# Ledger of designs, part 115: designed miniproteins, single chains, continued (3)

Each design is a single chain, and the fold is of that chain. pLDDT is the mean over its residues in the fold that is shown.

## One batch from the design tools (miniprotein)

Design m11994
Fold by ESMFold2-Fast:
Structure m11994 (fold): chain A 83 residues (1-83)
Amino acid sequence: SEAKERVKELSGVEVTPEQATTIIYTAAALRLIGLIIDKELGFEVSEEELEGAKELRDFALSQPYLSEEQKKLLEELAKRAEE
């Protein structure tokens, strides 16, 4: 699992492929939510920060085990972060 490999590389922790996908999904969702909150509070969000969050979202969407609802949430969060 690509997600499992990345989690091991970045954290040193061995996880299952399903757990790795959940970790990457959660990280992507939280990063996008954080950008939305920052914009709502009047903080400036850079194009680099937005692009990095979208890249992590795309990586999460490429992994197995995500539900249709989880995929739709990531797409909606990315759309709202761009507004």
Scores: mean pLDDT 85

Design m11995
Fold by ESMFold2-Fast:
Structure m11995 (fold): chain A 67 residues (1-67)
Amino acid sequence: TKELLKKLNELREKLLEEAEKRGLSASAEVEDPEAIKLAEEMLGKPIEKLTIEEFENIYGEYAGKAL
């Protein structure tokens, strides 16, 4: 859904901002179609087909790796 996609984009922005703060290079543009597609590839599902519970489970694993 639109709300889940917005949450994912906000997460990616936070992760990218934190990565830059730590001196890491940003290699992807945030909030563009490529960044969204990359996130969907990492999650293995289209955002609109995720339930809140599924998103939280996948998000937790992804955030743990990225943070």
Scores: mean pLDDT 51

Design m11996
Fold by ESMFold2-Fast:
Structure m11996 (fold): chain A 84 residues (1-84)
Amino acid sequence: MKRKEELIEEILKLFGIERPEFKEEARKILEPLSVEELELLKELIESKDYSRLKELPPRVQEAYLELDILAGIEKLIEGVEKVT
């Protein structure tokens, strides 16, 4: 499982997910994916060519959308904390 763990950590870093609670949720989303599916997800994020999302397996599409929502929530919380 070494390569899979490395890919999960790289994906979390690419999304900017830094909070322990969000990392735990993101890992639960990513753990069901295969190494190949995780590599496809990483390539999508690195390329920023989101038009290709529809070409990916449904599990990868779902994982991307869930992670994007999670990262968005973390970013909003960071913005609020900097003001307060």
Scores: mean pLDDT 78

Design m11997
Fold by ESMFold2-Fast:
Structure m11997 (fold): chain A 80 residues (1-80)
Amino acid sequence: MKTKEELIDEIFKLLNRDKLSKAELDVIINRGPLTSEQREKLRKKLAEKGYITKEEFKEIVKDLSVAQLEAILNILKRNL
């Protein structure tokens, strides 16, 4: 079974960088299996500096299930 840490590592490995840009964040926010509160946290961070670091992403997704993180990884794979 993949852990939340392994899924987050797979996301950033797929992107070949340690940050999520506006393009990846727009996909996650609009198409990801997120609650309104989780979407708002991501939008707010994007508005503040135009990207989210791996560490900031880990903090925001602490409340996400393994299944939600797997869905985000699969959505990013399909849209990249």
Scores: mean pLDDT 79

Design m11998
Fold by ESMFold2-Fast:
Structure m11998 (fold): chain A 92 residues (1-92)
Amino acid sequence: MSPKEKALKLVEEAIKIYKSLLDESNPKDQKVLETLEKMYEEMKKADEKEALELALQTLNVILQDLKSRNAPEEVLKKMYEIREEMLKLKKE
């Protein structure tokens, strides 16, 4: 699996975890999901280097929003673990 394919998988897992905490009826949460979906589509079209940068930006958006809503410590820990794996891919 290429670094880009691994990055896409990590972002998919992060978005899946994040969606479990969102309220579908909340316009603010809908806007964040739309932003994440757009970033994911940009990653698919980007070269490997750009895709890794976009993946890190996407994870930062998720982490910042999770912190703002006081997400459970266990969820934040999982998200930091995904981000660390993404940083390792960028160094390869």
Scores: mean pLDDT 81

Design m11999
Fold by ESMFold2-Fast:
Structure m11999 (fold): chain A 82 residues (1-82)
Amino acid sequence: MEEELEYAQGLEVPREVVDLAKEMIRAYKELPLEEAIEKIRELIAEAQAVEGPTRRLSREEAEVLLEAGRVAEELAKELGKK
């Protein structure tokens, strides 16, 4: 929603985190589910380890982070299935 987008635009993150978010979205769309889960876990771990100068997100970058968050939420739902 627009409130989520406004919140995300207020975040200061390294550029590499945005690039990793794009890779998460790509993996989810292009890989089989089991491979996507493993790849996204690796990308999340890499994003948590990112150090460097932060900057305010552009609207496009904020939308990418929101979509990556949606992807992570959908994967959590899939992992909860028997």
Scores: mean pLDDT 73

Design m12000
Fold by ESMFold2-Fast:
Structure m12000 (fold): chain A 90 residues (1-90)
Amino acid sequence: EGLRKSFLEIAKQLPAELQATVDRAEAALEAGDHETFLKLSLQGDALIVVGELAATEAEREGKTDLANQVRQAIEDFRARLDELDARAKA
């Protein structure tokens, strides 16, 4: 029970954490700080792994809307990070 509750709390917070991470990554890239950009990209990848697990647990508990919100936040994060990566390599 406790572990499942922890994943549901993570699922609720994850969209905001992903948004904050990609916002910081964009700011680092705008500042020319490619080291910080790479570090934040790696942190985002770790958040995606945790988010996939949290979304799976939310779905298993019948919280389909929460699972869909987490999956959408992951897709939005990936799309935005891919755009920033393309800009960094240009």
Scores: mean pLDDT 84

